# Designed miniproteins, single chains, continued (4), part 71

Each design is a single chain, and the fold is of that chain. pLDDT is the mean over its residues in the fold that is shown.

## One batch from the design tools (miniprotein)

Design m14448
Fold by ESMFold2-Fast:
Parts: C-alpha cells; sequence; structure tokens
Structure m14448 (fold): chain A 116 residues (1-116)
C-alpha cells in the first residue's frame, strides 16, 4: 500500500514535469532529460540546465522550475539543483518567486543532511 502510494505520487510528478518540459522544449529534448535523470548523468543534466538558462528561462513559470528542482533532488543531483535555483534567482524574480527560491534552497539543504 505505501509503495503503491509513493509510486502514484512519483508518476503524477513525472507526468507533470514531462508535460511542462514538452510544452517548452519538445518531446525529444524532454526524453533526453528524463533519461539523464534516470542515469544520474550530471554532465547531460548540467548541459540541459545551461540550455534552459540561455534559451527559455524567461518563458518558464516558477512551478516548472520547482518541478525540475524537485526531480533533481529525488535523483540525488543536489549540485545541479542548486545550479538551476541560482540561475533562476539571477532573472530578478518577484517577491513571491524569491520565497519559492528560499523554499527550494531549504529542500536542497534537508536532502544534503539526509545523505550524511
Amino acid sequence: MLEELRKRGREFMDSTVKDLLTKYFGKKETENFLKALKNKDSKKIKEFIDKIMKDVIEKLDIATIQHIVRKLIEAGLLDEARYLVDGYEEIEPTPEALAEVEMLRKEIREAEEKLK
């Protein structure tokens, strides 16, 4: 029962992230990113984040950034999660978005403590 509930929650988040990324990057790029997450390919993920920062960051809402950051945290890619959050903060977000940035930074710190 607990395992099924965790699986359903992950499937929901995976679908949401896939739909949002497909909207902005298309199916092929989204599939490449999801494969990099499964393989924990830090280099490929960082290249994808650089592409987000260069081409589309101003078109993404904070909810999309939150979903991507949380997927990176789940994969144990905490440096990549920080890199994306730092890049998003550089676009000088609203006070509401800055509160979300602080929440994401807290989630990253809590994940780091669990890995010790």
Scores: mean pLDDT 73

Design m14449
Fold by ESMFold2-Fast:
Structure m14449 (fold): chain A 94 residues (1-94)
Amino acid sequence: SIEELIEELDRRHREVLARIREALAAGDFETAAALAEEFFEWLLEVIKSTDDEELKEHALNLIDQLSVELYFLDEELGKRAIERAKEILKEYEE
């Protein structure tokens, strides 16, 4: 079940990244930003609701990974995502 949950996190990460790429290609920065925020909030709920360290660490890694991926897709969106990721990571990882 934990392995299945991790696989679901990875699947949703791939899906959201594809949707963000599509939004940016269409010039829709607001949709891209909203998608990133929605995914971070969902991962934050996963982190808060679990007592499993492996699942929590995987979710934290996805927050960091997506923020870096977004920086290489769009500098402005990536900078915003990196700041949001730092806020989350400071509370739960450090």
Scores: mean pLDDT 86

Design m14450
Fold by ESMFold2-Fast:
Structure m14450 (fold): chain A 83 residues (1-83)
Amino acid sequence: DLKEKVVEQARKILENEFLPLVEQIAPKLTPEEQEKVKQFIKELKELIEKIENAKSDEEVEKYTREFIEKAREAAEFLLPYLP
């Protein structure tokens, strides 16, 4: 169904794209920047869990939009460290 597909896609983005990129750039980050990255990862995981536990299509849409926005913020934060 839609919810399961969204959760799987969000997990793939986090686990196969975002986390490997974070691991690659981690040596370039200050301790403060590393804490911000950890917070982004935590918030993205929490949003995936909210989508998975959503009880309506409206909640799935809401948390999916919040996930996309948080992923955008995280990507913009990492952009200066990308090759």
Scores: mean pLDDT 84

Design m14451
Fold by ESMFold2-Fast:
Structure m14451 (fold): chain A 98 residues (1-98)
Amino acid sequence: ARIQVNVTLNNLGASGRYLITVQVYDANGNLVDQQQIIFDLNAGQSAQRIFNFDLPADGQYLVRVIARNLDTGQQQQAAIQIDSNDDAAQIQLNMIED
């Protein structure tokens, strides 16, 4: 099945070049697929990116998103569990630590 992972990044940290890494793991912890994108994002701005993944088997998967400021080294991450019958998943990430 194909799933859309909608990533929202809220940059409450520093302006810079941001690397977004989206990793999909199967229920056994094996990395199924990974996609990356780099874009510029200023402090106080938000961006949304859609990542499409083809899931090879039925079952549950873990989606992990890592956002890293390549200029400062600051990093944040979030993860959600998805089912192969889902058409879309939403994940939101803030660049400032709680």
Scores: mean pLDDT 84

Design m14452
Fold by ESMFold2-Fast:
Structure m14452 (fold): chain A 89 residues (1-89)
Amino acid sequence: SRGEELEKKGDKAVEESRKNTEEARKLSEKEGKKSSELLLKLLGYRGEGMKSIREGDIDKGEEYTNLSIKYSEENKKLMEELKKKKEEE
């Protein structure tokens, strides 16, 4: 179902973002803090998305899931840029 597909996408976004935040915290206090803030926004939208899916509002659930994915991608980009800077030092 559409709800099951959205739950799977959201779970993947959370898992990837948690790993990126853990790595960022180990490499940089400043970037680790930024990564943590992105993760908190992601988790907030994930919660709203899951609530919308449970209440039968699949379109709202998709909107919130897409916001979760957006913050997961921003967190991934932050980690990629941090790794690149570390290689250049």
Scores: mean pLDDT 86

Design m14453
Fold by ESMFold2-Fast:
Structure m14453 (fold): chain A 85 residues (1-85)
Amino acid sequence: SKDEIVETAEALGLPEDYAEKLANDIINKRVKPYNLGLVAEILYKLNRLDLLESIIKSGKLEPEVELMARHILEFLKKYKRISDK
């Protein structure tokens, strides 16, 4: 949920106002190159890689950001399968 995204971002050291803006950007699928790594980390910690995949498939990302996000998602999916064994 949005509240879980905000809480996770604050746990990573972001101020509440910035964490809320970031959560809204994630929900609205507005991800930029400078925040992609942070978004991926938050969604990985929340076990919401399905949401990252939804963001990628939304068509709202710039082409270069979509390509980077696809590579990150593939890596995280493989890593999760290995670490869960």
Scores: mean pLDDT 77

Design m14454
Fold by ESMFold2-Fast:
Structure m14454 (fold): chain A 106 residues (1-106)
Amino acid sequence: SMEKMRELVDKSLKELAEDVYERADELLATGNPGKRTMVLMGAMILYKFGEKEKALEVLRTMLRAEAARGDVSGLADIAELAGKMGFKELEAEARALRERLLAAAA
């Protein structure tokens, strides 16, 4: 049944996203690009399932981690995704941090 398969897939995705929500700091502390992608995907899945507050919190955690590393490209990616999700305050924070890092590097 396609309906049962969709329900099983949605349940598995939601469980993965909830795990990412609980462990975002741990996953990001590794500095591993694959773990960073997992956190980003988790935020997107939370947003898809209407867990917008949790998605925002995951992206804020990622923003702090990328800012601490001075990752200008990571901050740009967070700003773009936050903008697409309608998280205007987070988008503005990510852009401001990116501009500050670029100014400090000049």
Scores: mean pLDDT 85

Design m14455
Fold by ESMFold2-Fast:
Structure m14455 (fold): chain A 106 residues (1-106)
Amino acid sequence: TTVTTSGGGTFSAGGSVTLTATYTGDGIRSVTWQLNGKTLITVGANGRVLYKDESAHGRFSASRAGNVTTLTLSNLQVEDSGVYTATAHTTDGSTTGEGTTLTVVG
């Protein structure tokens, strides 16, 4: 299993961004999005949200289709800045991709 994340960059507060993770391999049960190592959202094989942190409530949404998962952030806050990673979970273990860095300026 491999995971590649993209979509970071510098964005203005109040804007929106979509981060994307593409993965390879079989038996992916779920994908977890993290900010600076803190779990935000876990999405199941069918695209259902299995876990969502309170800090992600209302502004964050996640989806999964095929070998792609997305994390969409709306109404960006300076506190959303950091390194976003996606981790693919299988029965035999997990694989975390290299992060994408988001910088939010106000």
Scores: mean pLDDT 79

Design m14456
Fold by ESMFold2-Fast:
Structure m14456 (fold): chain A 103 residues (1-103)
Amino acid sequence: DDTIKQSRDDGQKLGDTMANVALADAKKGADLAKLLESQTDGALRLLSQDPEAAQQARDAYDKYRQKGLEEAKKAQTEAEKVAYLVRAYSSALTFASELLNSV
């Protein structure tokens, strides 16, 4: 689906922009990561009445989160670690939001 692919690409660019905020201010980055995680959980909850869409969104969330955690292990600073997590949650939220629009 081109719409889902574009949503992922846009989410990655948004995640990169938010990651730059985390690199400049680790506390703001940490607050953004918490907000994105909370919003992703909310979006996944809204998909709960469509089991297939909910499972697809959860699988994507888990993959993005896992990738972010793996990249965070390579980080030398707390700000970089938070930046990787912000990218992961932003990508997951964008994908979950796109699935909500598709349902």
Scores: mean pLDDT 69

Design m14457
Fold by ESMFold2-Fast:
Structure m14457 (fold): chain A 67 residues (1-67)
Amino acid sequence: SEEDEIEEFLSKLSVDGIKGILEQLEEFLKQIQDLIKKHGPTPTLEKNKAKLELSIKIAKKKLEELS
């Protein structure tokens, strides 16, 4: 599943690596939200937004478990 792929990827990273990825994911989410605001929602933008939100959720949970 997509969740399993994200969890596997994050499991290969250090705590600092996960923090760096989290910052990148939050920035990408802001960019996608800006695109939706300017151009309206599309299936592709909605899918990318959902994937970013899921990735952020998993990364935050993993950081809490490691802290």
Scores: mean pLDDT 84

Design m14458
Fold by ESMFold2-Fast:
Structure m14458 (fold): chain A 74 residues (1-74)
Amino acid sequence: MSPFQKKLQKYLDALKELLEKGDEETARLVLRMMAQDARKMGKEDLAEELERLVEEEASPEEAVRRVEQILKEL
């Protein structure tokens, strides 16, 4: 895995823990951090998808689901 994919996996693990707690606010912060990292790495499509999850106020459950799908497509 690339260093970026490894970092995404760590964010996914954090999002899964937030899902158990129902902490939607912290989950959105994690998604914003992921989007910023994706943009810095030139992964604009990924950054846009992560930013859309924040804009749509996705639950931690939906965020986990979407990030897992993104990781499979990388």
Scores: mean pLDDT 75

Design m14459
Fold by ESMFold2-Fast:
Order: sequence, then C-alpha cells, then structure tokens
Structure m14459 (fold): chain A 74 residues (1-74)
Amino acid sequence: SLSEILKKVEELEKQGKYEEAAERLASIGLFFYSAGDGKTAADYYLKAAKLYEKLGDHQKADFLRQQAQQALQS
C-alpha cells in the first residue's frame, strides 16, 4: 500500500539511504502522474529531487524538478 511505501521511505531516510528513498518517492510520483493527479505527482518528484540534492546528484535533482513542472502543466 502507499502507507507502507511511505513508511519505508521514512526508514530509508533515517538510515541515510537517500538514493533508495528518492527512487521510491519518484515511483510514487509516476504512479500519481499515470493516475491523472499531476499536483500530487509533482509533490513527490520534488521530494525525490531534494534527496538527490543531499547526495550531490544535481543532474537527477534538476531532472526531477523538470518532471514536476511538466506534471503541473499537463
């Protein structure tokens, strides 16, 4: 369920496993985007982008911010 995925994301963040947490958040974003909820998709893409920034992966962070912008305008 979504609540189980979110609990796992929180656990991964507490362990400093930001890449795995970001991947799960991006997958949630894609799920909501595919369901027609672009606003919620954008929120999850931005959460994933923030974790990639913590990793120093600015290219993935920028890509996810761009996906969030597209989700809001679709």
Scores: mean pLDDT 88

Design m14460
Fold by ESMFold2-Fast:
Formats: C-alpha cells, structure tokens, sequence
Structure m14460 (fold): chain A 75 residues (1-75)
C-alpha cells in the first residue's frame, strides 16, 4: 500500500465498518469494532509513511480478535 492508497481506504473505512457492525451478531460487535479501530489506526500510520508500525499493530489486533472469538465460542 502507498500512503495515497491508505488515505483512500481511510475515507472508505467508516462505511465498511458500519456495514460489518450491522451484519455482526451482538456478541461479536465489540470484536468487530476493535478490529475496525485497529484498521483505521494502521491505515493512518501507512498514510504517514510508517508501514512497520502499521504491520505490528495489525498483527497484534488480529491475534487479539482471534483469541476473543475463541473465548466467546468456548463460553
């Protein structure tokens, strides 16, 4: 992703995040919201030319989301 592409994705993200939240079951909405927030932060870092920080943030957010989904499914 170039910074310009990341900026374009940031402009589209609120609509995509709203659609994902509307489609998600209530129990998963906090997980979906957290992933959307992490994606927004990562895209902002990419737009600023900071891809290493963006990559680390997305990796951490994806790992946390997977762990939370597994715990919800185990409950």
Amino acid sequence: LTPEQARAMLAALPALAAADLAAAPPELRPVVAAVAAATEEALRLLAEGRPEEARALLAAANAEAAARVAEIEAA
Scores: mean pLDDT 76

Design m14461
Fold by ESMFold2-Fast:
Structure m14461 (fold): chain A 97 residues (1-97)
Amino acid sequence: SMAEELQSLLPRELSEEEQEKLSLELFKLMLDILLEKGVLTEEEKEELLEKFEEAVKNRKDAEFLVELKEKLREKGVTDEELKEIMEKVYEYMKEKL
């Protein structure tokens, strides 16, 4: 799942607070890529980031990511495109952290 894929990118040596912060940064990068591809508007990006931050705070991030994946599919994003986006997110993590 998208939630499991995102969580698997987090380094084990980080504190829970640092893992949460990194998760938010990776999610923002994913939204930036979707914006550049024309899948999201700037307003939709800001709304999704705010909702994800609240979902993480309420320990509902996994459920949020499942719903987001379904909404992205409805907007015409393929599983192949999602894989490419996740690969770019992974590359960012490797180079910065």
Scores: mean pLDDT 76

Design m14462
Fold by ESMFold2-Fast:
Formats: C-alpha cells, structure tokens, sequence
Structure m14462 (fold): chain A 64 residues (1-64)
C-alpha cells in the first residue's frame, strides 16, 4: 500500500461519514479498501473515525 492509496482511502472514509454520520462500519471499510487500503488498515482507521463521530466530533472532508 502506498501513501497515496492510504490518503485516498482516508478521504473516502471521511467523505462517507461527512455525508452520513450513521454509515455502518462495514460500508466505510469497503469504500476504503476499494480506494486501495489494506483491509486491516481500513478497519482500524474506520473504527477510529466511527468512534470520533460517536463522541460528537464533526468530520469535514478537506478539499483536495
């Protein structure tokens, strides 16, 4: 996995959560894997993002 693939995967996960804060973890993981992340890395990051949203942190997609 390259840093570019990881960056794209993180942005895709943030995009989904910004559009739908209730998006299920498996949908976020799937989108990140499709963007080039390893499943293990995608699941770890998606879990953290979901936890931040649950704690009330607002997520915004940075403009590339």
Amino acid sequence: MTLDELDRAVFEGLRLLAADPQAPLEEIVKAMVEAGADEKTARSIATVLRRLVAEGVRLTVPEP
Scores: mean pLDDT 74

Design m14463
Fold by ESMFold2-Fast:
Structure m14463 (fold): chain A 93 residues (1-93)
Amino acid sequence: SLEEELFRLFAELLLDREAVEEYIETGEPTEEDLRVSELLEKHGLGVGKLFDILAYASKFSGLSKREIAELSDEERERLARELARHLAKEAGV
């Protein structure tokens, strides 16, 4: 399902501590950001810009990107699951 695919992509980034730290330092899009953008376009939810997982997570949770980088693996996985559910529901799937 879209929710399961989104969860996998969000979890792959958020649980990768080195990738999260690099993104905070550089601001460069991750491979997971590109894959989410492609997945959303496939479902008719085309974004005029690349999806930004950390920015979306920050906006949804109310936490800064730095605070997200300080979360436990359990909290990061829970956040990824909530983000996937929310985004899939907005997609009407």
Scores: mean pLDDT 83

Design m14464
Fold by ESMFold2-Fast:
Parts: C-alpha cells; sequence; structure tokens
Structure m14464 (fold): chain A 67 residues (1-67)
C-alpha cells in the first residue's frame, strides 16, 4: 500500500509540473485550479491502476482538491 501511494504521488507530481510548464507558470487562481484538477485525476487514476481500493483512491484525490 505505502509503496503504491508513493508511486502514484510521484506520477501526480509529474503531471502537475507538466501542466504548470504548459501554462507558463501559475499566474491566477484559475491556473492553480487547473493544476489541482489534473493532479487529482492523475493520482486517482494511478492509484486505481496499481490496485488501490476505490474508496482510498477517491479520498486521497479529494485531499488534493480540498487544498
Amino acid sequence: MKEKISKAVAVAVGVALRKVAELGGIESEKDREEVKQEMAKALRDELLKLGVPKEVADKLAEEILAE
């Protein structure tokens, strides 16, 4: 479990950094929200792919969206 979460977080961070680069940086709340949405989606998708239960994957993705 812990290893799967760490791997999924690394993938999600990579997706977030890619999105920030595409936007040319974070200049507005809209840009921040777009990065959060992409990161949360990537985290959830990767956790599910690694066999983490849906309830756990959904909860962790929601934590990113809440920040």
Scores: mean pLDDT 78

Design m14465
Fold by ESMFold2-Fast:
Structure m14465 (fold): chain A 60 residues (1-60)
Amino acid sequence: MSKEERIEYALKLVDKMPFASEEERERVKELAIERVKASDPNDITATVAAVLLAVGEALE
């Protein structure tokens, strides 16, 4: 899986999640992209973990 495909997958996951505001959702997307780019390639588990960590960081 390419970095671009992993970013698209992460963004699709974020779009399916409920958030209190559009601003919060966009912040999670930004953090998720950063974390996916920093993660090891070809690992779906790392992509999912990046999204979950981005959500936790945004909601602090």
Scores: mean pLDDT 74

Design m14466
Fold by ESMFold2-Fast:
Structure m14466 (fold): chain A 72 residues (1-72)
Amino acid sequence: TDELLAEFKEFLSNAPSMSREELLERFEELIKRVPEENRPLVRASLEELMAAYDADPEGTRRLLEEVSAYVK
């Protein structure tokens, strides 16, 4: 829905300022609101993001900053 898209956009715009724990928590809440058929793809994206964050926190934060700037 338009509402879910707005919430996702707001999440992305705030993602660079979020802690790892807050990112995981907020992303999990968004997954619950995504239609079931799309949840596996969105969850895979979360898993990739967390793996990237654990491997390269600085590089991942920079990527989130770039995505945030694009969304705003």
Scores: mean pLDDT 76

Design m14467
Fold by ESMFold2-Fast:
Structure m14467 (fold): chain A 80 residues (1-80)
Amino acid sequence: MPLVEEFQRLVLELVEAIERVTDEEVRQRLTAELAELVAEAHKLLLDYLNGKVSLEEFEKGMEELKRRLRELIAEAERAT
């Protein structure tokens, strides 16, 4: 699924950006927020597969999670 593959790519980009963060407090917070986004994406995918959300709701939710990942990547890049 291209949407899931794009999300996974952004997760890897954020992990790499976090590894370059020198401030321990910022690194810990970004790591926690990344973990929360991954958990939300996993739940959204399961809810979609179990028929609890429509395809449109799944796509909108994934786009919002991708937007939040891009914001965290930008924050991590500023913190390096």
Scores: mean pLDDT 86

Design m14468
Fold by ESMFold2-Fast:
Structure m14468 (fold): chain A 77 residues (1-77)
Amino acid sequence: MLFEEFDFDGDGVLDLAEAEAYAEARLGRPLSPEEREKVRAIIDAVEAAVAAAGGKKDGVLDRAEFVAFRALLDRRL
């Protein structure tokens, strides 16, 4: 699946709702409360890594952050 498939408004970033939609599409079902918390934790981890590297923590995922998000989601969900 491509970043563009879940960037629903085409602004070049994914918000939490778009990231959750990606996770649901990957599973083929709605997220459980536990899986939703895992998705939030993964987004927080990606944002914290970006902030530590001198980037801005803004609560959304750009293309590079989305690549990291996908890798962590594949390993943890």
Scores: mean pLDDT 71

Design m14469
Fold by ESMFold2-Fast:
Structure m14469 (fold): chain A 70 residues (1-70)
Amino acid sequence: KERKILAAMALNYELNLLGKVSAKDRNEIIDIILNETDPEKVREKVLELLQKHIDKETAEAIANRALSLL
């Protein structure tokens, strides 16, 4: 539980600095990190949502950094 909260906070911080992801999609990403138990599904869903707003390479870099806290 604690690691999931830290990962969600780290991702939220990076997305806030980036300024390109909508509040709705950011909230969906946070909910995925907190509620999904399968790490592979978390990564897949987070990358899908991020790629709506940013390029694949940037999305993968952000996801890998934040999700490394899980």
Scores: mean pLDDT 78

Design m14470
Fold by ESMFold2-Fast:
Structure m14470 (fold): chain A 60 residues (1-60)
Amino acid sequence: SELERVKKAMEERTRESLANIKKLADKYGWSEEEKEEQLKRTLEQMKKVQDFLLEGVKKE
């Protein structure tokens, strides 16, 4: 299913982005508050992209 493929791809991209933020936080000693803010912003951006792509799929 195209819907399933889009969701899976976005899950993978989101996971990679979150993992990168966590690596930076650990390496540079970010506070939990700073880490949480960066994770939240990344999730919001990824959700916008996913919603846009899923809207396209749903209209087919």
Scores: mean pLDDT 79

Design m14471
Fold by ESMFold2-Fast:
Structure m14471 (fold): chain A 100 residues (1-100)
Amino acid sequence: SLEELLEELREKIEELVKFLRENAPPELAELVEQFAKLLEEMLKALEEGDVEKAKELLEQAKKVLEEIASHLSMEVRKELAKLWGELLEIFEDIIMKLEE
């Protein structure tokens, strides 16, 4: 259901933000907070059925994530890419459901 996908996305956002908080250098704390806020705004847009706004916020979040990733070790970047990929799969499932 849409409600189950939205809950799954919320849990994945929390997992991803926790991972970054635990693995990113302290100097990137502000970027991690910006990334978290963009994902929270994206989730809200999806909850409101605003697909175009959600896609725009996802693109903004991706740019912040790429900046964060540029400062991380290869091992941390690999796990980050996995978590981001999992988030994208859930996001795409939600978009498909909203466009039905």
Scores: mean pLDDT 90

Design m14472
Fold by ESMFold2-Fast:
Structure m14472 (fold): chain A 79 residues (1-79)
Amino acid sequence: MEVVGLVVLPLPFKVGDEVEVSVFTPEGVKYVKAVIVEKTETEVVLENPETGERYVVRIIMRDPSLSTSALGAVFRDPE
């Protein structure tokens, strides 16, 4: 899987929460709104409600001093 962006997940997060994804493009960083549609023990799935595009998020960094957020690497869902 290729990293296509980053997301900051507010803690605690749940299915239905809206998040802003920083997507890496050749023209620079583009901000996309997405909704958490699935949460597992290891992965969070985001969906862009305007396009139906899905992203898989893997938590990169759990900062114990930042109890309110986690940084996730964003991947395209492989079809």
Scores: mean pLDDT 72

Design m14473
Fold by ESMFold2-Fast:
Structure m14473 (fold): chain A 87 residues (1-87)
Amino acid sequence: MPEELTTASTFSTTASAEEIAKEVEKLYGKSVKLVPAGASAEEVQAAFQSGADIVVLEGTSGIITVLERTGKGIGGSTANTATFVKK
């Protein structure tokens, strides 16, 4: 994927993780999976292996992280990330 999401970019939002997941799915036409707060790296990897192109993580402190698959070889280093702070 040519487009990259960056972890250095923090956005303030009133949207829920579910709303962000739906909007991302709508905008990109990709398979999106929501994983629960406190999800492990293994759970994220399992979501990508199940066919999801994008995974949305809801953090315990209102931080929402969006992970996008960037290419082949899902092993923990092939996803770009963006962070949203829920407010």
Scores: mean pLDDT 60

Design m14474
Fold by ESMFold2-Fast:
Structure m14474 (fold): chain A 80 residues (1-80)
Amino acid sequence: SETVRRAIIAELRSLLEEVQKAKNLDEAKQIVKDFAERLEKSPDPLAKEVGKRLKEIADTAKNKQEIIDGLESLIAELEA
């Protein structure tokens, strides 16, 4: 559980860097959705929940900054 949580946090930090480099909202959404789909294929309940929340962030974001804010918030929640 702790090992999986730490691994997910590390991957989310890498995802945040990719999103920050994305040219526009559509590219950022695709990056997040691709990552979410990989997490949802995991049998781990935490990975599935994080994948679901990432899809919600991507689907509801109206600009790239909202995706960045959503990812930072999710990382902070997982680190608490």
Scores: mean pLDDT 87

Design m14475
Fold by ESMFold2-Fast:
Structure m14475 (fold): chain A 77 residues (1-77)
Amino acid sequence: MISEEDREQMIARVRAERDRLLSLITDEALRAQIQALTDALIADLRAAKTDAEVEAVIQKYEPQLQALGDQAWAALE
């Protein structure tokens, strides 16, 4: 069972990373995608009841976050 402290810490990290990316990105479509994906990730993390479910959520969103991160990096050039 994941602790509420660990869950909120994880969500805080997701929010901090989102805010950092949004401070660098001016493309509205990419900003909307980052916001939508991170909102969905946070919602799924809040809905997760077990450590295994949290891990499944991370595994689901990790490749999508990586792809958006790559797009954000390209947009800065």
Scores: mean pLDDT 78

Design m14476
Fold by ESMFold2-Fast:
Structure m14476 (fold): chain A 74 residues (1-74)
Amino acid sequence: SKEEALKKLEEAARLGAQGDLEKARELTYEAALMLGASERVAQLASDTTVVAALLGKSAEEIFKTTLHFIETNK
């Protein structure tokens, strides 16, 4: 469901903010697919999450940025 996908994306953002980039990437990819993204868009969404995390963004900012990317490119 969309609700489950959003919860998964929130968890990805939280883990990314904590420095768990591998798990953040994995969960973002899964969430993007659940939200109806293609595999290509899901891969780019996972990259977006990792880049935001590496830039020191908060979990909230990572979540908002990645969700916006998915919703505008799916």
Scores: mean pLDDT 90

Design m14477
Fold by ESMFold2-Fast:
Structure m14477 (fold): chain A 76 residues (1-76)
Amino acid sequence: MVKVRESRLETETTGDPVDEAKDLLGFIRQQLEKQGFTLTSEEIEKLDENSAKAVLEFVNPERGERVRIEITVRKI
């Protein structure tokens, strides 16, 4: 049986939402790879002029676990 974990993060930025999403993406990837997870999917989508969404998917075969992280960034 594969265990699936999903997390959603919403954050605000005064800068570019896509750039902030990329920075958060890099940090999360580094932390999960240290725990034995392998990145399987990485997507960044510009939703509108003031928002972006990033989705990361990871797998840990030894644990039979998948992790999906969704980040929504909004410009203020």
Scores: mean pLDDT 81

Design m14478
Fold by ESMFold2-Fast:
Structure m14478 (fold): chain A 80 residues (1-80)
Amino acid sequence: SEEVEAGRRAGERVREAKTAEEAADAVSEGGGAVLAARARGDREAAREAGEAVIEGVRASALSEEAKEAAIRGIEGIVEG
């Protein structure tokens, strides 16, 4: 779905981000994709998009505290 693809692109952008601002922007875009999937009632697409963003966060150069916060935020949107 478009939201899963958007989540994957956002995850790649987080992984490749050179600044905290770039990472935050990419996480926000990924969260938007998860929200869009949920708004359509597509729980599976929301989960897949969220997992893709979380994978990017885990692979990123972000601090462990920033990773934990971002992952919790995305999980909250997926679960609702």
Scores: mean pLDDT 87

Design m14479
Fold by ESMFold2-Fast:
Structure m14479 (fold): chain A 86 residues (1-86)
Amino acid sequence: MESTPEDVEAMLERYKEQLRREAGWSDEEIEEILEWIRNKDWDSIKKVVEASPNEARAIIVQMAASIQGELTEWQEEIGKEIEAEF
């Protein structure tokens, strides 16, 4: 079945560390992005990504795909949708 909330939170913790290292974002900024991803608030994510460097965009896409499933068909689907939106 679907990933447990604990599995999702563990995955989000790994992406938080990646955003800190590669994009240089603060914990507060990262938590805001994670909240938007959890709520599937693509409009808010899109607004922030348009103002962000390419590295941040790539990490957000990976995080969104992880939240939507096991990085399988949903990763490809979300990636295509985000590419179409941006």
Scores: mean pLDDT 61

Design m14480
Fold by ESMFold2-Fast:
Structure m14480 (fold): chain A 73 residues (1-73)
Amino acid sequence: LLGELAEKDLSDPEVREERLYAAIAQARYEGVDIDTVRKVLLAAGYDPEVVDKAAERVRSLTDEEIRELARKA
């Protein structure tokens, strides 16, 4: 997550969460377990607080909502 201009856009926790939310939703759509995606993101150096919030949001989604988010990603 290094890059001053990109970090300006990602300085807001809501923006960071939305980006991870879309990525985790895409992985769930492809049949990957959310906990597995969380481990991969944490290993890649993403903030655990933001990853956990995004993962919890994805767990609450319906199959229709997952398909919609995957189509946007």
Scores: mean pLDDT 69

Design m14481
Fold by ESMFold2-Fast:
Structure m14481 (fold): chain A 123 residues (1-123)
Amino acid sequence: SPVEKVLKAVENFLNSEKFDEFKKELNLTSSKEEILEAIKIILNDPEVLKQVAQTALEVLREHPDASVVLQAKLVAREFLLRHEPNPELSLEQEQEAIMVMVAALLTELSREETVELLEELAK
């Protein structure tokens, strides 16, 4: 399923050296386990996941030449400005979950595969 593809990309990213670099650049405060649990909460809410995917597609179209770090930051920022906070997460946990999910897709998949997956999730 599309959700399983996201989860696999996230798990691969969290266990990579690329995540350690990303954690430093984004100043992430949560552990890998806390980030994965927050992402699973988002993945289990189809409406929230759809809205995250729609926001990610918009950011990727508007900022195609931005770094993965900047694209991840912009997706989290735009999503949180437009939507109510997730009642199961703190603002910081939700922000970090969205940033890591976007970074994982862009890092573990090709850009074409990322866009196709996001378009499927945004339906």
Scores: mean pLDDT 89

